# Ledger of designs, part 13: designed miniproteins, single chains, continued (3)

Each design is a single chain, and the fold is of that chain. pLDDT is the mean over its residues in the fold that is shown.

## One batch from the design tools (miniprotein)

Design m8450
Fold by ESMFold2-Fast:
Structure m8450 (fold): chain A 65 residues (1-65)
Amino acid sequence: MNLKVGDIVEALKDIEKKSENELSLKKGDIVEVLKIVDKDKVLVKSLSDGKMGLVDKNDLKKVKL
């Protein structure tokens, strides 16, 4: 999956943060990609409450129109 800055993506499952710089999400949560950190991690912002943090790319999918 080729995520880029500005993409709107959905959490594919419940995600619990494993460190202080990560973000916990529930399955179906919609977030915006703010930065591509590396191959496995992106910095995202929750569109519902504005929380920001790192999430693994493998747990996210681009929102289908």
Scores: mean pLDDT 80

Design m8451
Fold by ESMFold2-Fast:
Formats: sequence, structure tokens, C-alpha cells
Structure m8451 (fold): chain A 61 residues (1-61)
Amino acid sequence: MSMEEEVERIIERARRLVEEGDAGIALSLLAMAAGIARSQGDEESARRLEEERRRLEEEVR
């Protein structure tokens, strides 16, 4: 499967975790996924995941 499809799936899962009251887990998931993408040389996916993490962090504060 493409990294783009994986990124979208991870973002959707993180948003659902926030809706369920697990914002901390959602933020951790996005941060870990971004680190993994960067380690694989996928800087575009890593950046998108970090941007979503930052946006969700602002929404929950």
C-alpha cells in the first residue's frame, strides 16, 4: 500500500481517538508515525503527520 494511504489512515485514527477522549494517545500516535516516516526517508509524510499533530494539540488546549 502507498505511504499516502497509510498517512491518511493514521490521521483518521488519531482524530477518532480525540473524539473518544484519548487526545494524548492521538498526539503520541502522530508523533511516532512522523518519526517512522522520516526514518524511511519520507519527509513529505513526516511533515504532514507533524502538521496534523500540531493542529490537534492546538484544538485540545
Scores: mean pLDDT 80

Design m8452
Fold by ESMFold2-Fast:
Structure m8452 (fold): chain A 63 residues (1-63)
Amino acid sequence: MVGDVVRALHPVPKMSPDELAFSVGDELLVLEVVDEEWVKAQSLSTGETGLVPKSALEVVGRA
């Protein structure tokens, strides 16, 4: 959900310029829920924002 800190569980190759590039174990802040499959998130390590598939994420905390 919005405001959750999530961790990447699986490597997901970036398929479009709107998607966020990330590595397994990266922590992201969820900014917006786009639909049932996608969120807009910000990488806590790089500060970059983009779309991330919900299926690749695990909630680890709240900002």
Scores: mean pLDDT 76

Design m8453
Fold by ESMFold2-Fast:
Parts: structure tokens; C-alpha cells; sequence
Structure m8453 (fold): chain A 80 residues (1-80)
């Protein structure tokens, strides 16, 4: 679980950098860029939640649910 959380953090950072570059190049509309930022911000919040739950000894299924939801948001951002 900890390795998965670290992987998702790196993925969000990489996607954010890619969207920033694409927006600077005029490849994204302001609406597409804003949507990407919102999705990645929500994913980041869920990753932080999953990390805190893992640290507090929460049920593994609860941590996995937060991770799965973060992955879903990342996947939606990738479609942009």
C-alpha cells in the first residue's frame, strides 16, 4: 500500500507538469486545464487521506477504496 501511494503521488506530479506544459503551448483550452487541475487536486486529497488512514491503522479495505478512487480521478484526467 505505501509503495502504491508513492507511485500515485509521482503520477499526479507528472500529470500536473504535463498539463502545465500543454497549457503553456496552447494545446489545452482554459476549461480543459481547469478540469485537469480539479481532478488532480481531488486525487491528491484522496492520496493524502489514504496515507493518513494507513498511518492510523485503519482497515486495509478502507485504504484501498481511497486509492481506487484516486486512480479513477487520475484516469479521468488522463482522458484530457
Amino acid sequence: LKEKIEELKAKVDELQARFDERYKRGELTPEQYEKAKELLDKARSLIDTAERLLESGADPETVEQAIEYAEKLIKEAEKI
Scores: mean pLDDT 82

Design m8454
Fold by ESMFold2-Fast:
Structure m8454 (fold): chain A 96 residues (1-96)
Amino acid sequence: DLDEQLKRFEEAVEKARKESSELERELAEVLLEIYKLMAELARKYGLDASIQTWEDVKKKLLEAGMSQSTVNKILKKLEELKKKADELAEKILKER
């Protein structure tokens, strides 16, 4: 459930803020932003919230009548957010 995932990430952001790991806090905030965007797309277009299937997201948005230009902008934003999350996760792993 996307709403349950979003709630869990909102709780994780608050926890990270209290536990003072700056990188963990930044990662939680980026992941929350990704989930909020995916939740919006799921609500409007009935999409699966899986960020692992970019081709399926693109196909479903186009089938729902979204313009190619708008789809490309959304995918670019999701790609940038995922890249930032991956970079933060790598930094956290290297500090352990």
Scores: mean pLDDT 71

Design m8455
Fold by ESMFold2-Fast:
Order: sequence, then C-alpha cells, then structure tokens
Structure m8455 (fold): chain A 78 residues (1-78)
Amino acid sequence: SLQKEIDDGVAALQLAVARLLAKKGKLEEAAELLEKTAERYPDSSLAAEIYRELAELYEKLGKEEKAKEYREKAEELE
C-alpha cells in the first residue's frame, strides 16, 4: 500500500539521521529518535534493523539492560 511505502521511507530516513547523530557522538539523541520511529512505525520492514541499531546505541551508552531488550526485540522480528 502507499501508506506502507511512505512509512518505510520515513523509517529509513530517520534511521539514516540517527546514524549520522551517532557518528557525531550524539548517542542519546540517536536512540531517542529511533525509539520514536519504532513506536510510530511498529510494522515497518525496517523494525528489526532499528532495534539492532538501538541495541548498539545503548551498548555504547553503557545501558546493557536496554541493549539486551532491543537485541531480543530484533531477533523476534528476524
């Protein structure tokens, strides 16, 4: 559907922006953006990739419990 194509496109763009933020060392901003993206587009074809990125971001932030939660969410969708 057109809506799913738009949603997947927006999720992809937000994932790219989050990766740029992470590269600049803005890890918490990147994680917050991706958390909002996952909440708004839970059925996106990118959901598993978004959760993997969140797991990596929280691991870098030293929040291992959150990193584990997002890793498990990504595995459920793969």
Scores: mean pLDDT 86

Design m8456
Fold by ESMFold2-Fast:
Parts: C-alpha cells; structure tokens; sequence
Structure m8456 (fold): chain A 75 residues (1-75)
C-alpha cells in the first residue's frame, strides 16, 4: 500500500507540473481539492487517485479540443 501511495504521489506531482505548464488552473484546483478531501477523510489514496484522474481527463480533453480547433482552422 505505501509503495503504491508513493507512486501515486509521484504521478500526481508529474501531472500537476504538466497541467501548470499548460495553464489548466481549474483542473489543478480540482486536483488539489481532491487531495485535501482525501486528507480530511483519512483516505489519501482515494484523494491522490481522484486528483490524477482529474488532471488526466483535463489534459486529454484539452488535447482533443486542440485537434478539433485545428481541424476547424484548416483551409
């Protein structure tokens, strides 16, 4: 459990750094809230997992939106 929790922390940190680079402020705020909620409920694993999902969904959704916008902008 601790080893998996430590890996999740690293994954969340990596995803947060990427989200910060891309300017996904809302996704970052939601991820931080998920971690805080997990800490308050003594379920840090769930908090970290929820944060990772929020960041991952936001990054993927934005990538899809960029592809759509690019297609609409093509001559």
Amino acid sequence: MEQLLEQLKKDVESALKEAERLGYTEAIERAKQAIEDGEKNNDLYKGLFDALVELGVAILKHAVDLVIERKESLP
Scores: mean pLDDT 74

Design m8457
Fold by ESMFold2-Fast:
Structure m8457 (fold): chain A 80 residues (1-80)
Amino acid sequence: SMSMYPDTYLVYQALGVDPSEFNLDHVIEAANEIMKEKGLEPLKSSSLSEIRDKLVPLLESGEIDRNEIIERAKKLEKES
């Protein structure tokens, strides 16, 4: 990417949401649930390299809908 992104907020930028709205762990859990439902390999960790190499390309290709991750993350926030 020709744009510099804050490393600690890469997933939030990919989803287009504010970091204050969601816990990162809930976002990763939501993404992993959707990936499993689609028969994709889940993220091995919440590391920025796993997010960059696995999750971001799936969001950019449209194989995973960012809005579906957001709705699942909201549900996890309410259950916590």
Scores: mean pLDDT 71

Design m8458
Fold by ESMFold2-Fast:
Structure m8458 (fold): chain A 95 residues (1-95)
Amino acid sequence: MSKEEAEKIIKQAEEELKKNPDNVDALRQLAVAYAHLGEFDKAIEYYEKLIEIELRKGNKKGAAQAYRSLSVVYAAKGDFEKAEEYRKKADEIAK
């Protein structure tokens, strides 16, 4: 994803979240775009909300994908212990 695409996605996804705060696609797009921009704390907040909503809906596969993405964000922050923890959580929940 380019920086310009990330900024465009953020603006569009924020408008979608104003209409529906539990919009899974909008939350995922925001998390991915913020991670791409290096805004890791914002990416983490959106991935955590995405995981909560996916688990509430019983979508374990969606939650597992979000846990894997969260693992990548923690690794990018240099928190390798949390990165491994969330990777293992993703593998466990996907089964």
Scores: mean pLDDT 85

Design m8459
Fold by ESMFold2-Fast:
Structure m8459 (fold): chain A 71 residues (1-71)
Amino acid sequence: TEALRAQLEAEVEAAGEAAKAGDYEKAIEHLRRAAALVRELAAAGGLPEEVAREAIARIEGHIEKLEELKK
């Protein structure tokens, strides 16, 4: 659980750095990995399912915004 939380934090940080650099494709890939890690944390009992669903919805919304910026 701690290892998954650390990896999730690293993916979110990497997505932010990529977005600041204008690398939206790389930022989106990091966010997709973050969403997968949220699902794994919920499956492992490290995160309530409702909290995981909310986090995934926010990540997916961020991905949609970044995809618009790629136009």
Scores: mean pLDDT 83

Design m8460
Fold by ESMFold2-Fast:
Structure m8460 (fold): chain A 67 residues (1-67)
Amino acid sequence: MIDEGALAEAMVRMMVAVGRILARNGDLEAAAEAYERALELAEANPLVSEETIEEVRRELERVRAAL
């Protein structure tokens, strides 16, 4: 059902939100870990959109560039 894909998207987006809060507070290592977990979940789930996967990759790249 579509609800399972929506739940997966919501979980990935919540992890991205946590990563953004950590990055804003200067916790770049913790932010990178949150984004890496979000990316693993997004790539493992075929119901997660490519747009969401790209968003996670972009945020992770930004944090890694700042480390």
Scores: mean pLDDT 81

Design m8461
Fold by ESMFold2-Fast:
Structure m8461 (fold): chain A 63 residues (1-63)
Amino acid sequence: GIMELARQLQEAVDAGDLARAEEVAAQLAKKSPSYGALGREVVRLLREDPEAARRRYGSHFSP
């Protein structure tokens, strides 16, 4: 489902795994245009600035 794909995208962001992020983003686009757009943005940001991607879309919980 969409929640599982969103979780996988978040995991890919935390890992800096562009290939997995691209795969998940493509699947999200088939399920929801809004989540598809998000996935595409995340992939682009991971490619250009992985630190910013992790800060915005990652799941890291560490104060």
Scores: mean pLDDT 78

Design m8462
Fold by ESMFold2-Fast:
Structure m8462 (fold): chain A 58 residues (1-58)
Amino acid sequence: KTLEAEILYALGLIAHSLGDYELAIKLYEEALRLAKEAGDEKLAELIEKKLEEVKAEK
């Protein structure tokens, strides 16, 4: 059940590319929570890296 986490991660990437850092952070945080709940360690690691990157842009 990683589909929801993948969708939120994709939406976060879109928000980040549009310069909406606040929305991107929110979407990445929700995606990370779902990825951890699903046990998808690879997806969680990827999202954590993107979350760190977008927070550095603020």
Scores: mean pLDDT 81

Design m8463
Fold by ESMFold2-Fast:
Structure m8463 (fold): chain A 70 residues (1-70)
Amino acid sequence: MKIKITAPSGEQLAEIGRALREEGIEFKVLSTYKEGDKYVVTLEVKDGEKNFDRIKEIAEKYGAKVELLE
């Protein structure tokens, strides 16, 4: 499952990545870029459908939004 995470800073993207790993969620980074004043990462997530609600909860806790790409 491919997802897009948009965060207000690179620090918050790093915190989200750490939190996902601590939860045992496996992912690979497909792309990282800056979109205006925001930081964006696109991830391929293993068992993403199972983990989507938890990923969204973690991202929202750090002020980020999550979008399904496919």
Scores: mean pLDDT 83

Design m8464
Fold by ESMFold2-Fast:
Structure m8464 (fold): chain A 68 residues (1-68)
Amino acid sequence: GMMHMMKYEKILKAVKKVGKQFGISEETAEKIAELIYEGKLEEAKKLLLESGLSDTVARSVVYDLSKI
């Protein structure tokens, strides 16, 4: 249905866009989006780091997406 929580969808779309730049799989992007949505920001950052992002970039992505 169209009456679902928009926050998760916005986070997922943003993570998938970043993921395309860094070769992150859709499965990993969905897990990162879930962790950010749940407020598990350090776990989300860890997955971004494991996917090849620098610490600075991973922190920036998690911070910006946590504000959605």
Scores: mean pLDDT 78

Design m8465
Fold by ESMFold2-Fast:
Structure m8465 (fold): chain A 66 residues (1-66)
Amino acid sequence: PSEEQARKLQEYAKSLGIELTLEQAKGILTLARELPADVAAAFISREMGIPREVAEKLVAYARELL
């Protein structure tokens, strides 16, 4: 993932009340590319301790950026 894509995902996450580091945003973009959307969202929700609904929105937006 590009830094530009990661920064856009950070800004989107901030609008949802989530603060992502640049590395976390890049990780989400990578998972969104490599995994089915539901699997990526479940993994992100568990690893980051965020609600599943928010993780699903982050994955959907990440796929739009890719």
Scores: mean pLDDT 84

Design m8466
Fold by ESMFold2-Fast:
Structure m8466 (fold): chain A 92 residues (1-92)
Amino acid sequence: SLKEQEENKEISKLLSEASKKNTEILKKIKKNLTPEQLKKFQEEAKKLIEEFKKKHGVTPSELIENGTLENYKKVLELQDRIIKIAEKLMNK
């Protein structure tokens, strides 16, 4: 359907933008975080992933297997929250 084609285009764009943002933040994390900050980042990221699993009843990977725009937006919201943790640690 035309609506499905539009949704797939939006998903593709969101995934492309998220991939670019994720690549850039991972480079900054590797360069700028101390080992202690990296440990804190990993612990806080694990907490967010566990909260996501509790809220949605599935892992982020399992949610995106259903391939809906809504499910991709939920996973990208989780990714943005994880990125904000890294940014907060780098600004200390």
Scores: mean pLDDT 79

Design m8467
Fold by ESMFold2-Fast:
Structure m8467 (fold): chain A 93 residues (1-93)
Amino acid sequence: MEELLKLAIEHAEKAAELLEKAGYTEEARKVREYVKKAKEALEQGDLESALKYIQEAHKVIEEAYKKAKEEGDEELVKELNELRREFIQKLGE
């Protein structure tokens, strides 16, 4: 679980950087806020809260992905898809 949470946190941080670079500043801010809370919960050994916060971060990323796709931001969509693929691959290792 802890290794999974660390990978999910890393994925969310990288997604926030991509969102901010693409001008999705509010979505990036929300992701970073949830990541901060997830890290704090993980440091305290609260795996349940850490999981809850990382799930909220991923929900924001999913919503931003859908918005980028609807707005025709093909570069951001491609980068988020590649990042997701890397995350899934690391989970399988």
Scores: mean pLDDT 84

Design m8468
Fold by ESMFold2-Fast:
Parts: structure tokens; C-alpha cells; sequence
Structure m8468 (fold): chain A 94 residues (1-94)
């Protein structure tokens, strides 16, 4: 899906739409070799901001993504994974 113009609430955030568009346009697969700690920190920060804004579905997507990629990338600090898992637990408890 390269265009999300339908009123799907999950993709109403411009930041999330831009993220998916950039991924498709650049062919960024987030393979372990292309994942950086800085990228995961930025994604987790964005997820926390979505959570504070009440964009729970978008926050869940980003928190899940950081946890999944962080587990695949052994260079990721355990503290970053723990923060992502804590955000994910908060979202799942709602």
C-alpha cells in the first residue's frame, strides 16, 4: 500500500504516513545491518510522543517495531529495549 488517503484512523498522523511513504520510496526494509541505535531511539521517542498525544495505535506500532528490531540487533542497549517494552506494556494494558 503506497497511498493511505482513506480515513483509516491508524494512519491519520502525518508523521506515520511520512514514515511508511519513506520506507516504500527508499526501499528501507529495516534489516538488522541497516538498523542504528539512533534510529531506534528516534522511533521510541516518536512512540512516546504519540502515546502522550493519545495516538495509541500509532504508539503501539512504533513501540512494537523498536522491540522487534532491537531484539534482532544485538548492539542495541538493553535500557532502550526495556523502555520500548515498558511503553508496549502500557499500551497493551489499555
Amino acid sequence: VDSVTSGDKVFTSPTVLDFFKLRQEKGIDFTPEKVSVELLEALLLQGKLFYEAGLLDEALILASLVVELGKQHPEVPEELLKEAEELLEKLKSL
Scores: mean pLDDT 65

Design m8469
Fold by ESMFold2-Fast:
Structure m8469 (fold): chain A 67 residues (1-67)
Amino acid sequence: KVEEIRKEFEKRLADAEKVLGQPLSEEERRALRRTAVDDYVARHGKNLSIEELKKLREEVDKIIEEE
């Protein structure tokens, strides 16, 4: 679910910002987002079609771009 990826990204973002004591750059946030998506795909990707994987990636990218 896109919601799970978003929550994982938010958790990782909060943890990283807490450790650094400052907000992450856009590049650092993009890297964390990619890692969260890749981890989700690794856990669930074998059960998804190529079309579903493409759609999921597009929806996650759109949501994070709006944030």
Scores: mean pLDDT 70

Design m8470
Fold by ESMFold2-Fast:
Structure m8470 (fold): chain A 93 residues (1-93)
Amino acid sequence: SNGIKADALDLVARVLEDMGQRAEAATAYLHAGKLYLQDGEYEKAVEAFRKAIELDPSHPLAPEAYRLLAEAYRNLGKTEEADIWEQKAEELA
């Protein structure tokens, strides 16, 4: 299931972060976030995407991460937060 895969990627991302591998950790968090989002685990998706952005704000996938973070916030009913991240995604495009 996507949830089990996402949890595994999140664990790998945390290990990479602890090892100082920030870019690799960011990539793993991005993939975990996408799987959480697909599985409807919106709070976990938010946490994963925020970690990815924090670790590598200039990652090539950052614009996608910002858009997906906004989508997760919308699904949680957090419209103000969603609008902020959508605006940030537009600024990166």
Scores: mean pLDDT 85

Design m8471
Fold by ESMFold2-Fast:
Structure m8471 (fold): chain A 92 residues (1-92)
Amino acid sequence: SSALEKELRELARELEEKGKTVKVELEGDTLTITIGGLNVSELIAVALIAIGYGIDGYEIEVEIDGDTITITAKGLNEEEILEFAREILDAA
């Protein structure tokens, strides 16, 4: 949905205004969020939210490289994508 993509871009811009680097990509039902410039506490907070979704049965992949985290979530509907993205970006 173009409306969902717009909302995701607006969430990313808010975090960018706080000095982070943010990339949000949506392909079908696959959401990829990449956030850079995170400190250790922010990395842990973001990773724990993603892990929580994985424990709840969502298909979640997490990759950490230095101060950058990449999270891929699959099989979420539009409402779940928006809520997941808000939780992840709010933790960063």
Scores: mean pLDDT 86

Design m8473
Fold by ESMFold2-Fast:
Structure m8473 (fold): chain A 72 residues (1-72)
Amino acid sequence: SIESLVKRIEELIEEISKHDPEAAEELRRLLEEAVAAYKAAGDDKEKQREAILRLVAVAIRAVGVQIDLELE
């Protein structure tokens, strides 16, 4: 579900915030924008798809930050 995806991204951002609070703040902003886009889409399937892809992009970015932190 979308709610499950958002929750997983929030959990990843929370973990990042312990080591890189600036990166976490940027990711939170991107997540909020993606969630707002999804809510604004209503029943428009194309806009819902675009918002979901934006959420996936935030998840990928968060994973990238986590990898960089582990390679330090």
Scores: mean pLDDT 86

Design m8474
Fold by ESMFold2-Fast:
Structure m8474 (fold): chain A 69 residues (1-69)
Amino acid sequence: SEVEEARRKVRESVQKAVEAIKNGDFETAEKYKKEAIEAIRRLGSLLGDPELADKQIEGLNKALEEIKK
């Protein structure tokens, strides 16, 4: 399923971004954050809810910034 594939990609990319931040590797964190955003947008498109995807991306950006503190 394309939806299951997109959900997996979101989960894996977010996990890798979080681990990179914890390790102080902000370059790798930015790479995986971008991959997570693309996967969230794809998922939103597949589900017909691009506005929800935009809100989830906003939430992800805020959550990752909090982890850096």
Scores: mean pLDDT 85

Design m8475
Fold by ESMFold2-Fast:
Structure m8475 (fold): chain A 97 residues (1-97)
Amino acid sequence: MDKEERIKRAADSLLENAKLFLERAREYAERGREAGETVGPDEAEVLGDAALRAADSAIGAAEAAKLTDPKYEKEAEELIEEARRIREEVAAVRAEL
């Protein structure tokens, strides 16, 4: 059976999952910042932890997609860089709490 077709489908699925986890990481990071300003640092910390876990999942999925099909290398690397930036932003906010 077509190995190229299977590889492409696997990489597409992994890249889609990376994008979904990255969207969740952004959502949790933004909610964490807002919570810190309105409801308090404990809620901000919980949301920050959720953002970090989502960012880690996005990085893992994107790296797996890149390894599965090198054609996705550029897009996967861009998603990994964005996820790492979200992690740095969350860490910086926590350092000020």
Scores: mean pLDDT 83

Design m8476
Fold by ESMFold2-Fast:
Structure m8476 (fold): chain A 97 residues (1-97)
Amino acid sequence: DAELQAEILAALADIYVGIANLLESKGDYKEAGEAYEKAGELYERAAELSTDEERRAEFLRRAAEAYERAAELYEKAGDKEKAEEARRRAEEARRRA
């Protein structure tokens, strides 16, 4: 059941990535950054639940990518503090992968 929960969380993260891309296309950079940040958090939770080493690494790589995208969007929104925080989260996730 833990592996199924991990896959559900990853699927929800994929939905947030889709939402973020739609928000970015509308110029809603702050909300797009928040959606990517949420996706990163969900991928990290999926990694914590996964007992498969390869699958865990994949979720952590996706989390890092989502946080990097959040940082870019926060910069476009003028929120340097959130951009820096998102970059730190991306680096941490990348190191754990």
Scores: mean pLDDT 90

Design m8477
Fold by ESMFold2-Fast:
Structure m8477 (fold): chain A 80 residues (1-80)
Amino acid sequence: SKLEEAIEHLEEAKRALKEGDVEGAIEHLEEAIEKAKEVEGSEKAIFHAEMALAAAKNGDLEEAIEHVEKAIEELKELKE
């Protein structure tokens, strides 16, 4: 499902951020946002994913990780 694909890309983005792979993190965040746009009720998750993308582009990796974790939490709330 698009929901599961969005969560998978967010988990990959979080892994990339922890490894210092900013380019990989940005790619996965952009994919997660596109998949999440096809999921009803994902507005809060998209907001956090976009904040993570902005933080990653600015080199604020800890802030980016925090927002990725919030985006994952919001999408998991939709999984029922």
Scores: mean pLDDT 88

Design m8478
Fold by ESMFold2-Fast:
Structure m8478 (fold): chain A 61 residues (1-61)
Amino acid sequence: MDADVLRALGDIYDYLGKQAYERGEKEEAVKWYRMAADLYEQAGDTEHAEEARKKAEEVEK
């Protein structure tokens, strides 16, 4: 898969995580942020992957 496509999918899942978090759906927010992190990592975008992991970690509190 193209790295640009993987990164775009990561952006979509990061957005879904943000929306779930704003609705108080913590379990869904963690799920989406972790999916975003995995996609960013596959795209070679380590910085965005780490940011998404930190968001998941913060929500898990």
Scores: mean pLDDT 83

Design m8479
Fold by ESMFold2-Fast:
Structure m8479 (fold): chain A 80 residues (1-80)
Amino acid sequence: AAAARAALERAIEDLARRLVEAEKGVPGTLLQTLERAREYARDVAAGVDTGVIRPLSAEGRAVEAELRAAGAAARAAIAA
């Protein structure tokens, strides 16, 4: 539980860092960076689901949902 939480928190921090870097970077690469960040988050969530007990799978799904929402918001901001 504690180890899985630490891994998810680290993944969220890494994604936040990448999103901040994308905002500072060239606009043309922003969407690509966001897509890679979301893929990484999905892989982390899948990793939590695979080989761990059911409660941790729920945590993985919650993280993936939050990252999907963040990605959608960022894409909307880029499209505006």
Scores: mean pLDDT 55

Design m8480
Fold by ESMFold2-Fast:
Structure m8480 (fold): chain A 55 residues (1-55)
Amino acid sequence: MEAEERLLEYVEKHRPDQVEGVKKTLEYIKEKNPAKFEEIVDALLAIMERREAAA
């Protein structure tokens, strides 16, 4: 699944001015913990989707 792309799309819809900051954070995670990158992105996306569902 394209979790990173989905996460960035979500951020762009709500806070387009923060997309660059999120991209930089994701790039940092890729460099330092590539093995955990996918898990972290999936977890963040799940949290965001849950927030939408809770409203």
Scores: mean pLDDT 73

Design m8481
Fold by ESMFold2-Fast:
Structure m8481 (fold): chain A 56 residues (1-56)
Amino acid sequence: KVDELVKKAEEAEKQGNYKEAARYYFLASQEAIDRGDVETAREYARKALEALEKAK
């Protein structure tokens, strides 16, 4: 499930839709937290913030 969200985020980044990419990375981070994978959650949260910084 996390893999699907990350793939959608990557596809959004390729389209230049950084707001959408940030949304999917944030959802992936939440799913990782639910699984108890704190390190993966931190990584996706970081990517979500980076995408937001690139968003117009």
Scores: mean pLDDT 80

Design m8482
Fold by ESMFold2-Fast:
Structure m8482 (fold): chain A 57 residues (1-57)
Amino acid sequence: MRAELEKEVQIAMLQMQISVLDLILKRAKADPSATEEEIAEIEKKREEVRKKLEELE
């Protein structure tokens, strides 16, 4: 029960991080001055968070 609650909190936190990174990605893609390298860096960070979320599920 307690471990399940802690897991739910971690999942919620990771989901929030993904949502924030999605917003940052949307802004970067809409910015004509943003480079492909900058966008790729944000995408890599998003994948790291998604991998952590997958390991908890």
Scores: mean pLDDT 79

Design m8483
Fold by ESMFold2-Fast:
Structure m8483 (fold): chain A 61 residues (1-61)
Amino acid sequence: SSLREEARKLLLRGIALLLRGIGLEFDAELTGDEELAREGERLKEEGRRLIAEADELYASL
């Protein structure tokens, strides 16, 4: 169903953002770049939000 497809896309996008955020935080720790640390945290928060939305959609199926 299209709803299941939407849930899957949200989950994959959320996971991708979470991983990118973790990577940026790792780079920030190595370089001391404060802007990278902020961007990493922002991406992690957005990723967690999308994963939560996907989880809610899957629970409703």
Scores: mean pLDDT 88

Design m8484
Fold by ESMFold2-Fast:
Structure m8484 (fold): chain A 65 residues (1-65)
Amino acid sequence: SLVGLLAVAAQDYTAQTPDELTLKKGDQLLVEEELDEERVVARNVKTGESGIVPRSVLGAAGPAP
């Protein structure tokens, strides 16, 4: 589960719908909820904005030791 983990945007991403987040490469995101295998709800740590993010644009988020 990615919930409660910090992920980093691996690439820039422009929101395709009002429910999605626009991301810049290197943005830190707190994963709040997993919607399905392809999408999560995340909060941008810097801006405080929450929205749907495609998992494919996130860097590999393993459990932090």
Scores: mean pLDDT 76

Design m8485
Fold by ESMFold2-Fast:
Parts: C-alpha cells; structure tokens; sequence
Structure m8485 (fold): chain A 91 residues (1-91)
C-alpha cells in the first residue's frame, strides 16, 4: 500500500466517525470514498475551475450520507482536505 493510499483510507474512517457511522453500510462507505477521491484530485489539480467543481461534488457526496447535518459535513470536508494536503506532500 502506498503512503498516499494509507493517508486517504485513514481519512475515510475518520470521516465516517464524524458523520456518526460506527457501522457504515457499503453505500455510505462508497460515498465517503468517492468524496475522498474527489478532494485528493482537487488538491493535485492546478486548474482552479476544476478544483472548485471537484470540491463541490465531494461536499454533495458527504451531504448525501444519511444523518449528515451541515456541521458534520463541514467537519468531514475539512478532514478530507487536510488528508489530501498530507497525501500530496507524501508523493
């Protein structure tokens, strides 16, 4: 496993905890994994328009998780952005 993959997978587990999901379904896990991938792609991109689009899509995936309120989504989004910055430095 690469360091990048480890950082992002650990961030997914932290996000599920932030969203209150102790026993996440496969669908809930897939939504958070998709959001993590979008945030990582945005951090690696130099295209400001693409970055904005990817981050907006990631936020929508987090918000689509059942029981995710605005505060939890914002905290989860910050966890993914911090992890993506760390993962980019590890490359």
Amino acid sequence: MTELTRIMLEAVERVLAVLGKENPTAEERAKVLTAAGLVLEAEMSEDEELKKELLEKARKYLASVEGADEEKVEKAFEVLKEAAREAKKAM
Scores: mean pLDDT 84

Design m8486
Fold by ESMFold2-Fast:
Structure m8486 (fold): chain A 68 residues (1-68)
Amino acid sequence: SMEELEEEIKKLEKELIEAAKAGDNERTRVLARELEKVLSKIYDKEEREKRLEEIQRKAVKAYIESQE
């Protein structure tokens, strides 16, 4: 269901942010790919790209804050 996919997105976002904070570039890359796949199942291209960009921006911010 769409609700299950939205929960999967939230879980992947959390895991991606945690991996980014840890500096695990490989895990972050894998999680970003999985997140893109899930987003493509429920959102059109424009909305998918916007959401993925927002999540990636959040992950970068979390990484920077963890290094300071």
Scores: mean pLDDT 82

